# Ledger of designs, part 31: designed miniproteins, single chains, continued (5)

Each design is a single chain, and the fold is of that chain. pLDDT is the mean over its residues in the fold that is shown.

## One batch from the design tools (miniprotein)

Design m17107
Fold by ESMFold2-Fast:
Structure m17107 (fold): chain A 93 residues (1-93)
Amino acid sequence: AMAAEVRRHAEELGRLLATKPGAPSEEYDKLIEAFKKAAEELGVPYTIDADGVIGFDDATPAEVYRVLAKTAEILGKDEAAEHARRAAELFEQ
């Protein structure tokens, strides 16, 4: 039950935060800036490679979902923020 619930929240979060194919670079830039701000405010380590891929080698799943929740809040995506918060809570148990 818990694993299936985590998966559901993660899938909905991914859908709500995904940029559409062909989205302007400005939309992607806003997402990355919100992400950096969230990670820095929460003190969660991250990497961004030359292709813009975000990595969390030293973070727990709960920490990752807390960063995603804060990122969604900064972007005004309240539904995505709620799914990320629920996923973080489930990983903290």
Scores: mean pLDDT 69

Design m17108
Fold by ESMFold2-Fast:
Structure m17108 (fold): chain A 68 residues (1-68)
Amino acid sequence: SAVDANNLGVALANQGRYDDAIKVYKGAIKLKPDFADAHNNLGVALANIGRYDDAIKEYEEAIKLKPN
């Protein structure tokens, strides 16, 4: 499921495995494109490897999907 993929991505990111986490988060988004938490988590992983422009795009998508 998209939730299981997102949870796997979080576990990989917690291990510092950001490239692996990014691939898994992209998989979660492919299964559920409106998954705001997966977009946010992808943004965090991208920022951790210095891909700030890509991170900003994912944060903007997360805010669009789940504006508070």
Scores: mean pLDDT 88

Design m17109
Fold by ESMFold2-Fast:
Structure m17109 (fold): chain A 68 residues (1-68)
Amino acid sequence: SAEARQNALQRAMLRLVTQQGHVLDSQAGRAAAEAVGRGDYEAAREHLLAAGLSEEQADAVVAEARAA
């Protein structure tokens, strides 16, 4: 479901904040969650990169959302 994908993305982002001390731009993070809700993983990846994630971090978060 869209909710399951959004929840998976948010949990993955929270782990990055808590475990790696990463600070996320709230607007870009919200846009990534909306894109994942639509199943638009390419747009979600672009928004995560805009939020300050590395390519590796963005790919990992998107992969977790895809698996949900």
Scores: mean pLDDT 77

Design m17110
Fold by ESMFold2-Fast:
Structure m17110 (fold): chain A 60 residues (1-60)
Amino acid sequence: MKEQQLAIKFANELLEQGASNEDASRAAATYYRLLRQGMKPEEAERKAKQLLEEGKLPAA
């Protein structure tokens, strides 16, 4: 699915920016769920990054 490819790309971008493997995986999983719910990629990315920064990401 296109959403899975976008989530993998997002995880790699977070890792490049210095995020831990756990944080990148949790943020990418949140991003994927938001995409599956019909959220636009740009909105899903902003929301996932916001939750990561606030420490509010759900457990992976």
Scores: mean pLDDT 79

Design m17111
Fold by ESMFold2-Fast:
Order: sequence, then structure tokens, then C-alpha cells
Structure m17111 (fold): chain A 61 residues (1-61)
Amino acid sequence: MSSLVKKAQEILDSLPESVRAEAEEFLKRLEEAEKGPESREKAIEITGSMLRLIGLELDYS
């Protein structure tokens, strides 16, 4: 299991219920990305999007 998937799960558990469904979608996408040839790059992108959902800014492309 990727360290990013583990961190995503921890963030999901700390989020309010109002955003949990969207955060769960990001977690599922992260798990699917781990199975693909671009898993590392996709995992970073998905994690950045999830952090933006909770009001944090990341300067990653």
C-alpha cells in the first residue's frame, strides 16, 4: 500500500461528513492510480486535488 493512500485515508477520517463523499471518491481514484503504469504521478495529482477540497493549496501540476 502506498504511503499516499494511507495519508489519504487519515485525511478522509478527519474530514467533516459534508465533504467525506468527495474525499472517498479521491481515495478510490488514488487506489486505482496505484494499479496503473503512471501510479506515482497520478497519486500526487489526486492527493493535491483532495487537499484543495479541504481548503489547502498545493503548487503541484
Scores: mean pLDDT 63

Design m17112
Fold by ESMFold2-Fast:
Structure m17112 (fold): chain A 83 residues (1-83)
Amino acid sequence: MTREQLDAEVEAALYEIKAAVSKLDANRYLKKGDFEKAKQSYKDAAEWYEKAAEVLRQAGLPEDDIKLFEEASKKYKELAEKA
């Protein structure tokens, strides 16, 4: 693994943490009936997962790892549309 690949994995992990926080915020807003903020939080989660996937792709990491983040991004975009 190159230094660039290690740096990309760390950056992707930080984006995954940001996505997790956004998912938690979306769930909290849904529980409070704040659907607009929930929708925005799901969009934020999807964007963080998309950034994670792009960072890994640019660094040449395995397609299976990239696909997991792409599928997560798609899932949260769909949840945002339904919120």
Scores: mean pLDDT 85

Design m17113
Fold by ESMFold2-Fast:
Structure m17113 (fold): chain A 60 residues (1-60)
Amino acid sequence: MPVSEEELKEALVAKGVDPETAERIARAMVTGETPDEPIPKELLELAHEAALEIQRRRGA
């Protein structure tokens, strides 16, 4: 099930990630676009958790 960039960004912001950083992570994960700055592994792990939670909720 597709996760939107906007939904992932909102989930990351809710977890305390800066909106700008959350947008970069969401874009990279959803579109496969390479960000201009390397994303820390810890934030990528948060993004994976957020994406799984979103997919689980949308599957209901």
Scores: mean pLDDT 73

Design m17114
Fold by ESMFold2-Fast:
Structure m17114 (fold): chain A 85 residues (1-85)
Amino acid sequence: MSKEERKEIAEKLREYAEELVKRAKEAGVSEEALKGVEEVAELMKKAAEAIEAGDLKKAEELLKEAERLWKELKEKYPEDVRKLL
């Protein structure tokens, strides 16, 4: 993977993270669910930084943590998460 390819992937991941938070706010999810979405988005942004730096191992670990939190969010606030789909 080239440095340019990593920058493109990182940018798309940051855009997705920002859009996820925006959609959650617009969908009117609960404050508790919104905090969870913001935490997932923050991990995605950190993963993007790791990808751009070439630390793919760290990026993988951060994305796994984001996936774990997203799964917990779906279990605790299923109605709120459905509003994002």
Scores: mean pLDDT 84

Design m17115
Fold by ESMFold2-Fast:
Structure m17115 (fold): chain A 66 residues (1-66)
Amino acid sequence: SLEEEFNRLLEELREAAEALPDPVVRRVALHEIEQVEKEREENGVTEEMVERLKRALASVRALLAQ
């Protein structure tokens, strides 16, 4: 389901963000995750929200691969 995909991506993104070595970049990434959680509570899960998480996860993983 869309909710299952959202929850999986959110967990993966949180784990990846927590692994970021720069404390400033990590704090910013974790704050953005908190904002997405808040949006989910207010509006439910949308396909656009899932796509946003996919893009964010790709960006964080690219930073970790350096």
Scores: mean pLDDT 84

Design m17116
Fold by ESMFold2-Fast:
Structure m17116 (fold): chain A 68 residues (1-68)
Amino acid sequence: MSLEELRENLENLERILAELERAGVLSPDQAAALRALLKEAREAIENGDVERFLAAVREMGAVLDSAA
């Protein structure tokens, strides 16, 4: 997977998070957790750490599943 693909995935996740926040679907704790994980994912991309990026994305998925 290329760094460009990882950046596109991160941009899509940021848009989804913003939409969920606007819709009021996320609790404050869930929104804070997702923002922390997005920051972790961005830093992982900047450092070329694909494994850390994938771990952050998996954790974001778990938070979103708990919101549903």
Scores: mean pLDDT 77

Design m17117
Fold by ESMFold2-Fast:
Structure m17117 (fold): chain A 83 residues (1-83)
Amino acid sequence: KKEEAEKYLKKGIDALRAGNYEEAVSYFEKAAKLFEEAGDHLGTARAYFNLAEAYRKLGDQEKADEWVKKGEESLAKYRASLA
């Protein structure tokens, strides 16, 4: 599952770089779900921050801000797991 999540994250980043922002959102949503299922807080945070960037590129600042907050929460869980 984690390897599959990384593949979707990469596809999302490739779509984002190509300007295919709606496609990027779809891939990042798939990556986030797979990282969440795996309990991978760092992977989940990475997917959430990329979702925020994709929504920002689409002009949806409210969703971008929401995903930044969720990414920060997931990153905090990751950092707590190291203590």
Scores: mean pLDDT 87

Design m17118
Fold by ESMFold2-Fast:
Structure m17118 (fold): chain A 74 residues (1-74)
Amino acid sequence: EAHNNLGNALDKLGRYDEAAEAYKRAIELNPNFAEAHYNLGLALQKLGRYDEAKEAFNRAVELAPNDPYFKPLP
């Protein structure tokens, strides 16, 4: 949670590389943390790392398929 919150703060500052690292750390501590996988996907997409972003989004959906906050992108 703390690392996920740090990632959110870094993302708001436009520090997407550091945000991605913070989200990865959150995932290392809790691999089933769907929100961290989703947020990692968003940060990777902003970095232009689209293949890695897609994998992160897919993992988030696998972990929380009924979460109303994890809408698939069109």
Scores: mean pLDDT 77

Design m17119
Fold by ESMFold2-Fast:
Structure m17119 (fold): chain A 65 residues (1-65)
Amino acid sequence: SAEIEALKEEALAELERLLREGASPEQVNALNRRTFAELKALGASEEELEELEREMVRLYLQLTD
């Protein structure tokens, strides 16, 4: 859904911001837990959640290497 895609895009943008600012692992984990809980509440599919997880991991590795 458009709402799920918008939340995924917002989460990736916020994760990038936190990583560029040198945020702690605890701050990153808190964002991830909140985002996945919200997406599950919106009825996101397992495939949509797995896609977001892959994108978040990719972004993390890109910005912390």
Scores: mean pLDDT 83

Design m17120
Fold by ESMFold2-Fast:
Structure m17120 (fold): chain A 57 residues (1-57)
Amino acid sequence: LEKLKKQLRAAENSIRALEEELKEAEKAGDEKMVAVLREKIEEVRRLAEELREQIRK
């Protein structure tokens, strides 16, 4: 359980970092980077949700 909680925290931290990068890319008008970052955020959010489901059992 502790390992899953640690992995979830790492995933949440990654989402935060990617969201900050997304804000900067949007501010810069870098549409290509915005698309890449949105995809990465979705992937990490999906993994975080899977971890939450496993912890909630």
Scores: mean pLDDT 82

Design m17121
Fold by ESMFold2-Fast:
Formats: C-alpha cells, structure tokens, sequence
Structure m17121 (fold): chain A 89 residues (1-89)
C-alpha cells in the first residue's frame, strides 16, 4: 500500500505540474520497486525528455533493464549515470 500511496502522490503532483522531471523520476523509481519495469522505463524516459542530465533517471533505466535481462543496456545506462554524477564535483 505504501508504494501505491506514493504513486497517487506523484500522479497528483504531475497533474498540477506536468513538467516536473523529479516527479517522473520518482514514479520510475516506485514502478521499479513494484516490479513494473516497463512503466519504470516509460517514466524515466519522460524525466530525461525534461532533464537530459538526470543521473537518477539513468539509474532507473539501468536497474529496469538489468532486471528485464538486458544487461548490455543496463551497463550502458549505468555508465551514463556514473558519468553525470562525476561531473557534479
């Protein structure tokens, strides 16, 4: 129930501000925790459309692809997330 409550919270936030990249990233994180990796990817991709340098969104993509068995894409997105974090010195 806690994760479903968080989904409603972030969906309400997006209804009030549809350009909220952080809310899309958080929805991706919640869907990944629920095991809905297709939705996790969808929301992380939307976050990246609004903020292309969002390291957390790339981390969500890496986790989702890894758990779907696409290790090559998971490694690619994980490297991108780490690269962006290194630039935040």
Amino acid sequence: MELEEKLKEYEKRLKENPNDAEAYTKLGEVYARLGDYEKAIKYAEKALELDPNNARAYAVLAQAYYLLGDEEKAEEYAKKALELLEKEK
Scores: mean pLDDT 83

Design m17122
Fold by ESMFold2-Fast:
Structure m17122 (fold): chain A 58 residues (1-58)
Amino acid sequence: MEELEKAIEELLKKGYDPNSPEAFREVLRRLGITTASLYYDPEARELAEKARELLKKK
């Protein structure tokens, strides 16, 4: 999950608010996670949840 942490760091450096829906959407986009993936793919849901946790830690 090193790629996930790096994506979050880059977004924070660009001035994204970690509590904003925009930051969350950008992380998912960088990981290639679509709305459909969140529905049927448990691995995509796990990555999305991890992204939310890391963004919350700020």
Scores: mean pLDDT 73

Design m17123
Fold by ESMFold2-Fast:
Structure m17123 (fold): chain A 58 residues (1-58)
Amino acid sequence: SKDAEKGIENAKKLLEEGDYGGAATAAGHARKVAEEEGDEKSAKEAQEILDEAVKKSS
């Protein structure tokens, strides 16, 4: 899904910039969009970014 892919790219950029809160929010939204669209690959990528952002923010 294009919306999930855009959300994933945004989350990756925020993660690279050290905005872990923003990255977690963006990744969480992208994961939800990917799950609703049945895009398992994008959902998994978004979840991995979310997990990394949460780990680095804690």
Scores: mean pLDDT 84

Design m17124
Fold by ESMFold2-Fast:
Formats: C-alpha cells, structure tokens, sequence
Structure m17124 (fold): chain A 70 residues (1-70)
C-alpha cells in the first residue's frame, strides 16, 4: 500500500541519518529511497499533499547527507 511504502521510506531515511553509517551504507540506502520515491509518485492520487511533501523533504535530507559524506 502507499502507506507501507511511505513507512518504508521513513525507515530507510532513518538509517541514512545514523551518525555511524558508512558511506557505502548511505549510498545503498539512498538508492533504495529513490526507488521507493518513484513508486510513491505512481500512487500520487492515493496520498495527501502533506504525505508527498514530507516524503520529498526526507529524500532531500538523505541526498544532503550523502553529498556531505562524499
């Protein structure tokens, strides 16, 4: 369900935010997050604008952390 995809994205982004995560772990988690984001966008009509905005912000935070660690 879209709600399960959203929860899975949240769990992946929490892993990226772990201060002890390695660059390789962050890269793998970020690729998973991007794939989930593409799946979430396919269910746009079943999500609230707020849920989509929160997901987009979390993905952007994940990308920022990855860029900082590279």
Amino acid sequence: SPEELLAELDRIVDRINDPNASLEEIKKAYEEAKKLWEELKKHRDQLTPRQLAVAAIRLAEAEFILKKKE
Scores: mean pLDDT 81

Design m17125
Fold by ESMFold2-Fast:
Structure m17125 (fold): chain A 63 residues (1-63)
Amino acid sequence: MPSPEVGKAVREAVEYAWKLKKLGDEETAFEIIERASEAGAKNDLEEAKKVAEEAKKKLEEKE
């Protein structure tokens, strides 16, 4: 089971991905969701945080 910190980072990444999908970037959104899910399954906090940060940056570039 992922730690609470990993779960939080995965949820943040998925939230940013859904916002990207709403802006029309479905391909990037699915890639982020897949990477976040994999990091969560591996309980990889560093990767989960990295994916969330990259997702946030991509969303900011669209706004």
Scores: mean pLDDT 79

Design m17126
Fold by ESMFold2-Fast:
Structure m17126 (fold): chain A 65 residues (1-65)
Amino acid sequence: AAEAEALAAAAEAALAAGDRATARQHLKSLVNMVEQGNKAAQAALKALADRHPEAEDLAVAARLA
């Protein structure tokens, strides 16, 4: 829970700063946690995407990279 929330917060801060590379790195870690069945990570990623539509594209890119 705390780890997923910290990754989502770090990704959001990077997006706010315009640092797409750092945001993708944190989103990749968060997506990996979601794929491992982490419900807190799933909720955090969904909440982040709702606030920042750009996060959806970056999460997809993180999966491919």
Scores: mean pLDDT 74

Design m17127
Fold by ESMFold2-Fast:
Structure m17127 (fold): chain A 99 residues (1-99)
Amino acid sequence: GSEEETKAMLADPESLKLLKEAEELIKKAKELVKEAKKALEQGNKDEAIKLAEEARKLAQEAVDLALKAGPKSTKALQLEVEASMVEIEAAVIIRIAKK
């Protein structure tokens, strides 16, 4: 099950490295979403779109790395959920900025 696959993944140095890289990309993507929201509030629509698109790109890269580390692990699923939240927030920012 996913628990056993998570344990095996954490025991593998290569998988652990990929997970750490994925977690750092998600952290950066979340920061970019916050910066995009601030840019949107300041009326900087072009900057808000640019930051939101960058956040989406980093979130997708994080998903790809997490799936390479352990596609059936609970940790990979958690990172996929966090990436999906970034994608939704970024899409909302882009939609508002285009108005």
Scores: mean pLDDT 83

Design m17128
Fold by ESMFold2-Fast:
Structure m17128 (fold): chain A 83 residues (1-83)
Amino acid sequence: DEEKKKKREEGNKLLEEGEKLLEEEKYEEAAKKYEEAIKLFESVDPKSIELLLAYQYLAEAYYKLGKLEKAREAFKRALELGE
């Protein structure tokens, strides 16, 4: 499905942008990119490896921001996807 491919490509670009923002220590901007990527990946496949990866990166960004509860929830979601 071309639409699903487009959404995966967009999600992957958001992950790449988020990774660059994490390297630049722009954690709030990185978290927003990962949140957008998660929405796109969930709309395509709620059990994808990309979704698991996006939650792991989101957890890292929240952890760096000191948002420990949000970081724990994101890590928990990533673990559930990896089961």
Scores: mean pLDDT 87

Design m17129
Fold by ESMFold2-Fast:
Structure m17129 (fold): chain A 100 residues (1-100)
Amino acid sequence: MELSPEARRLLREAAEAMQKGIEAAKNGDYEKAVKYFEQARELMRKAAEVARQAGDEDGVNLARALSEMADEGIKLAKEGKYDEAARLFEQAARVARSAV
C-alpha cells in the first residue's frame, strides 16, 4: 500500500500511542491507557484527513477502519473491559505498522 509520507508518519505515531496504552493497561494504569488510546484515535483521524486531501483512497479506508477499531477499544476500556480493549488495540497496532 502506497500511503502519503504524512499519513504514514501519523499512523506510525498512532501505533506508538497504542503500544503505550497497552503497556499502561498491563500495568493497571487504566486512566493513562485510555488517554493513550484517545491520542491514537486522534492521530488515525488526522491520517484519514491527510490521506483524503492527497487523494489516497486506500489510505483513507485504512485510517478510517483503524479509527473505528480505536473507538470500539476506547468504549470497551471505559466499560472496564481492559483485556478486550488491549487485544483490539494490539490488532490495530499490527495493521498500522504493516502500512509502509
Scores: mean pLDDT 80

Design m17130
Fold by ESMFold2-Fast:
Structure m17130 (fold): chain A 70 residues (1-70)
Amino acid sequence: SPSKEQKEALFKKAKEKAAALSEEEREKLVKEAEEALKRLEEALAKGEISEEQYKERKELLEAVKEAAKA
């Protein structure tokens, strides 16, 4: 799993990258994050990932989605 430091660095990079994106590019990023979240939910339901892995990856994807909306 990513360390706390690695997650924080990824969140910062995601926000910086999202700020540089066009409106259309941000919409695409939101859709990609939503698709990834759906796949993550499905993997959890099938027992392919732990709840801890689900929480970590969901937080990252939701942060990307929110950064892209801003």
Scores: mean pLDDT 77

Design m17131
Fold by ESMFold2-Fast:
Structure m17131 (fold): chain A 61 residues (1-61)
Amino acid sequence: MFEVVEKVLDELVERLGGTPEAREQKERLLKALKEGDLEAVAEKVKKELEELKKNGEAELE
């Protein structure tokens, strides 16, 4: 399961063109996953991914 979550986060970073904010978000979520909260983190990641997909051209600054 961990690798699936990591791929989802990688897709987010790639979609945003590798922005610093996207990378930071990926690292934070991966840290929470390693903490042992796999299912909770996976659910959070999916939600964040869907929200960023809706944003399309993210307003991340």
Scores: mean pLDDT 66

Design m17132
Fold by ESMFold2-Fast:
Structure m17132 (fold): chain A 66 residues (1-66)
Amino acid sequence: MTLEIKTTASEEEREALVKELEADPELKVKRVGENTLLVESTASVPRFIGLVLRLIGDERYEVKIL
């Protein structure tokens, strides 16, 4: 499962998110621009859905499921 994440958050918040995601060995994070991330997950569905719900609750983040 792959997520496209776009954000208008600050560079510090973007860096914190990338660091959080890269700390998970089941997630593969690819930067495709300053404000756009692709995240591939082999992790359990409940954990991945939790991330999606957290991000879509924040107006600074747009999440698309690919």
Scores: mean pLDDT 73

Design m17133
Fold by ESMFold2-Fast:
Structure m17133 (fold): chain A 60 residues (1-60)
Amino acid sequence: MTDEEREELKARLQAAGVSPDGSGEVTDEELDRVLAAFDANGSGELTPEQREELRRALAA
């Protein structure tokens, strides 16, 4: 996954209020946990379907 895609997902998680450490930002470790939850194939990259599912989850 590209650095740009990682930053986009971090921004979406921050917009959704996801900040488990209370810093107001999403760390690489937190992003990796989210990606692992949505990566059914274990490839380390989100498919278009998984990206849509993540967007839906962040909008809920």
Scores: mean pLDDT 65

Design m17134
Fold by ESMFold2-Fast:
Structure m17134 (fold): chain A 82 residues (1-82)
Amino acid sequence: KAIEYLDKAIEAAKKGDIKSAKEYIKKAAEEVMSLPISDEEKKKILEELGKAVEALDKGDIEKAIEYLEKAKELVEEALKKL
């Protein structure tokens, strides 16, 4: 579900739907907190999500998408270790 919400956040950001992008980032963060992964891995993912929100607030859609894609990679990597 975390990856699904991140994909939806990226799609919303690409469309300029900042409100929906932020809502999906929030849902992704909630899912990340419930994953059976290390606290350090959760922290790294949440830091990238925080940077994405900051980029959206600044209107830097390209940077926001980059941070969301990085967060998605970190989630996939963490789940691959399970």
Scores: mean pLDDT 84

Design m17135
Fold by ESMFold2-Fast:
Structure m17135 (fold): chain A 84 residues (1-84)
Amino acid sequence: MSLEERFRRVVEELRELMKDPEKADPERVKRLLRELAELALDPDMDPSLQAEGIGVLGEAARAFASRPEISSLARELVEEIRNS
């Protein structure tokens, strides 16, 4: 699977889980957030997709605001990418 195909899949899965954040499995969401951050930090990733990944992590932090363990991870990953 290409980096772009993996990125698209992770974004689609995260956005689906954001539709009902209270029912989302926290371990699944955290796994997808970490995978998205790893893809955004990949040196072979398109810079425009890296920017989109940061945006999606921000969307996740807002969507999961009621779930501090998920929203805090999403914010930490945004800062990690920005500081790399």
Scores: mean pLDDT 84

Design m17136
Fold by ESMFold2-Fast:
Structure m17136 (fold): chain A 96 residues (1-96)
Amino acid sequence: NEELKELLEIYKELVEIMESDKEIKDYLINGADVMEKNPEIANLPSIEELKKLLQDLLLGGLRLATREGDTEKVEKIVELAKKLGVPEEEIEKALK
C-alpha cells in the first residue's frame, strides 16, 4: 500500500524532528516499519483516519516548536505538513 508507506514516512520524519531520546525514537520508527510490512496484524485505522491523525500530530508539533522558538523544527514541520497536503491557512494558524 503506497499511500500507507507515504503516511508512515511522514510520521517517521516527524518523530526524527520532535523526539530527542534515541531509544524512544528507534522504538517509534520500528513500530511504523512493522505497521508498513504487516498492516493486517497492526489493526490500523483507515488511510483517511491516519491522514487526520498525522495532520493533528504535525499541527501540534508545529505549535510546540513555534512556542519554543525553534526555527529549524518549525521549518521542517511546515515542509512535512505541505507534503501531507495540510492547507496553508491551517499551517498559518498554527504559527500564531
Scores: mean pLDDT 78

Design m17137
Fold by ESMFold2-Fast:
Structure m17137 (fold): chain A 108 residues (1-108)
Amino acid sequence: SEFDELIHEIVELLGEVRVAFENAIEAKKNGDTEKAKEYIEKMRELVDKIRELAAKYPELQPVVDEFIRDVEKAIEALEKGDLEKAETILRNAAQRFVEKIAEIRKKR
């Protein structure tokens, strides 16, 4: 279905957000502030794409909005140099996002 295809694309984008985040963490550990900023911008672009895809389905909006807020919290922790906190926030956010999407799919 179109909804299942959309969810598949959102999950692929979530994977790309996680890769960009790991690259931002590595850049921050290496003191490469400019490279870390580039990966943070990539995360924001990917998250905006998730928002745009989800816009067709009102039931996805609360879950996507929560994920966006959690990604921004992870970025804030990363920018402050609290890498362990940033990793914990994003891991929990991604897990919650996947679980909530699965719940919505079961109700359809």
Scores: mean pLDDT 89

Design m17138
Fold by ESMFold2-Fast:
Structure m17138 (fold): chain A 84 residues (1-84)
Amino acid sequence: KEELKKEAEEYVKKGEEYEKKGDYLSAAEEYAKAALLYKKAGDNKGAAEALRKAGEALKKAINDPEEAAAAEAYYNAKAAELEA
């Protein structure tokens, strides 16, 4: 669905804007929304890339280094599942 891919691209841009502001939690939320829209559009590669961005942003948002690493690993694993 062309419209879903366009909406996903807009959420990726919003996530990038939040990262530039240092608002990593909001960035992760926007990337997760993009991943959902890419998945609904049948774009598993786009969804996987957005999930990896969400994981990286969430790692920067979480103050506990072990919890941050676990959150990044979780999103990376979900991205890998979509590309399998």
Scores: mean pLDDT 83

Design m17139
Fold by ESMFold2-Fast:
Structure m17139 (fold): chain A 63 residues (1-63)
Amino acid sequence: MSKEELKKKGEELYQEALKALEQGDYVKAGELFSKSLKLFYESEDYESYEKVIQDLQERSVRQ
């Protein structure tokens, strides 16, 4: 599979993860985020990888 195809699939999974989070399905969201991160890493899209990590960190910040 090409790096471009992996990146596209990673983006699709990231969007699905955000939708699952919005719907309160935290288990599904975590699963989709993990798969998205793996695909971005494998595609060498470290910018998108870092963005997903940052989003997860911001969402886990305690009040």
Scores: mean pLDDT 78

Design m17140
Fold by ESMFold2-Fast:
Order: structure tokens, then C-alpha cells, then sequence
Structure m17140 (fold): chain A 64 residues (1-64)
């Protein structure tokens, strides 16, 4: 659980870092890729994926 949340947070940080210099469509694809990858992590719950995705979306919205 804690390790999975840390992995989700690290993945989110990587996505945010990769957003720099990207087009809006590329950024949306990165968010989709994040959601897909997060859901594929063994042992992750749908709730953890949803929370990580919401946190990522909030960070990206605040930047825009």
C-alpha cells in the first residue's frame, strides 16, 4: 500500500516533468498513459489509481 502509493506518486512526478514543452494533445496522452500504467500495477486498488489520477489532474490544472 505505502510502496504502491509511492510508486504512483513517482510515476505522477515523471508525467508532470514530461509535460514541459509538450502540446496539449501530448499532455493528454501522457495523462492517459499514466492512468493505464497505474491501473496495470500489480496489487494497486481502483481507489489508489483514482486518487493518484485526481492528484495528477489537480497538479496539471493548477499549472494551467
Amino acid sequence: SAALRAELEALGDEVVARMAGKSREERQRLVQAFADRAAAIPGVSPTEVAQALAALAERLAAAE
Scores: mean pLDDT 78

Design m17141
Fold by ESMFold2-Fast:
Structure m17141 (fold): chain A 73 residues (1-73)
Amino acid sequence: SAKKKLGEILTKYFVEEAKKNPYPLSLEEQIELLKELIKLLKEEKKTADPEFQKVLDEEIEELEKLIKTLEES
């Protein structure tokens, strides 16, 4: 399913990023990581079918809301 595919992309992304930086991330580094994830999801959307594009759009909107909340903190 589209949601399962999204979950696999997210899991792989966070596992690979954890391998690159084993130290605790600062708030600014966490925000940058989320912004890079949004870029990755927008690239996936370009080749995705309509059902998966909808799931990606919903996730991008939630991540953008999270970034805004963190930047206002």
Scores: mean pLDDT 80

Design m17142
Fold by ESMFold2-Fast:
Structure m17142 (fold): chain A 114 residues (1-114)
Amino acid sequence: SMEELKEGIRKVLDEAIDRLAQAAKELGMPDELVEKIRKEAREFADKVIESLPDDLTPEELRAVAMQTLADIARKALEAVEKYLTPEQLAEFRARVREIMREAVKKLDELVEKY
């Protein structure tokens, strides 16, 4: 159902957020800042999903999910740039690319079922 697709998208976004937060923590971001970023990213994702019209197609839901992932990744990179060394930031960027690639694959697999 469309509600199951929305829930699946929410889970993909939540997993990506958790992986980004864990990567930032492992690379030296203070725990308090990591938790704030994770909370703000989840609240942002939830607001996007809750604002979606009930009559969107699976492809339109995928497009919104892709944009939401891109916005979350951008915000995470901007947040860590102030606190990480150049070497840590390069490593974080590499992990962001991997996390995004896996999230996109999961979104495509979800949409294929609808």
Scores: mean pLDDT 87

Design m17143
Fold by ESMFold2-Fast:
Structure m17143 (fold): chain A 77 residues (1-77)
Amino acid sequence: SRAEEEKRKKRKAELLLGIAEGLRLITRGVNKIALENAKKKKDEELIEKVEEENKKLEELTEKAVEELKKEAEELLK
């Protein structure tokens, strides 16, 4: 029925939003560990490189999060 289809869409939207939040948390955790490991080596050039790579990964993650949120919003139209 149409009611069952709408429930399915809502559940899928909730899962997509959950995945989006999970991706943000994973990226921040990975980036934190990478930076801490670079700092332990006391190599300033390596630290700067890791900070730049971490920023790029955060930007890619944010784009993925925006796409997942957009898909969730389209399901709820």
Scores: mean pLDDT 88

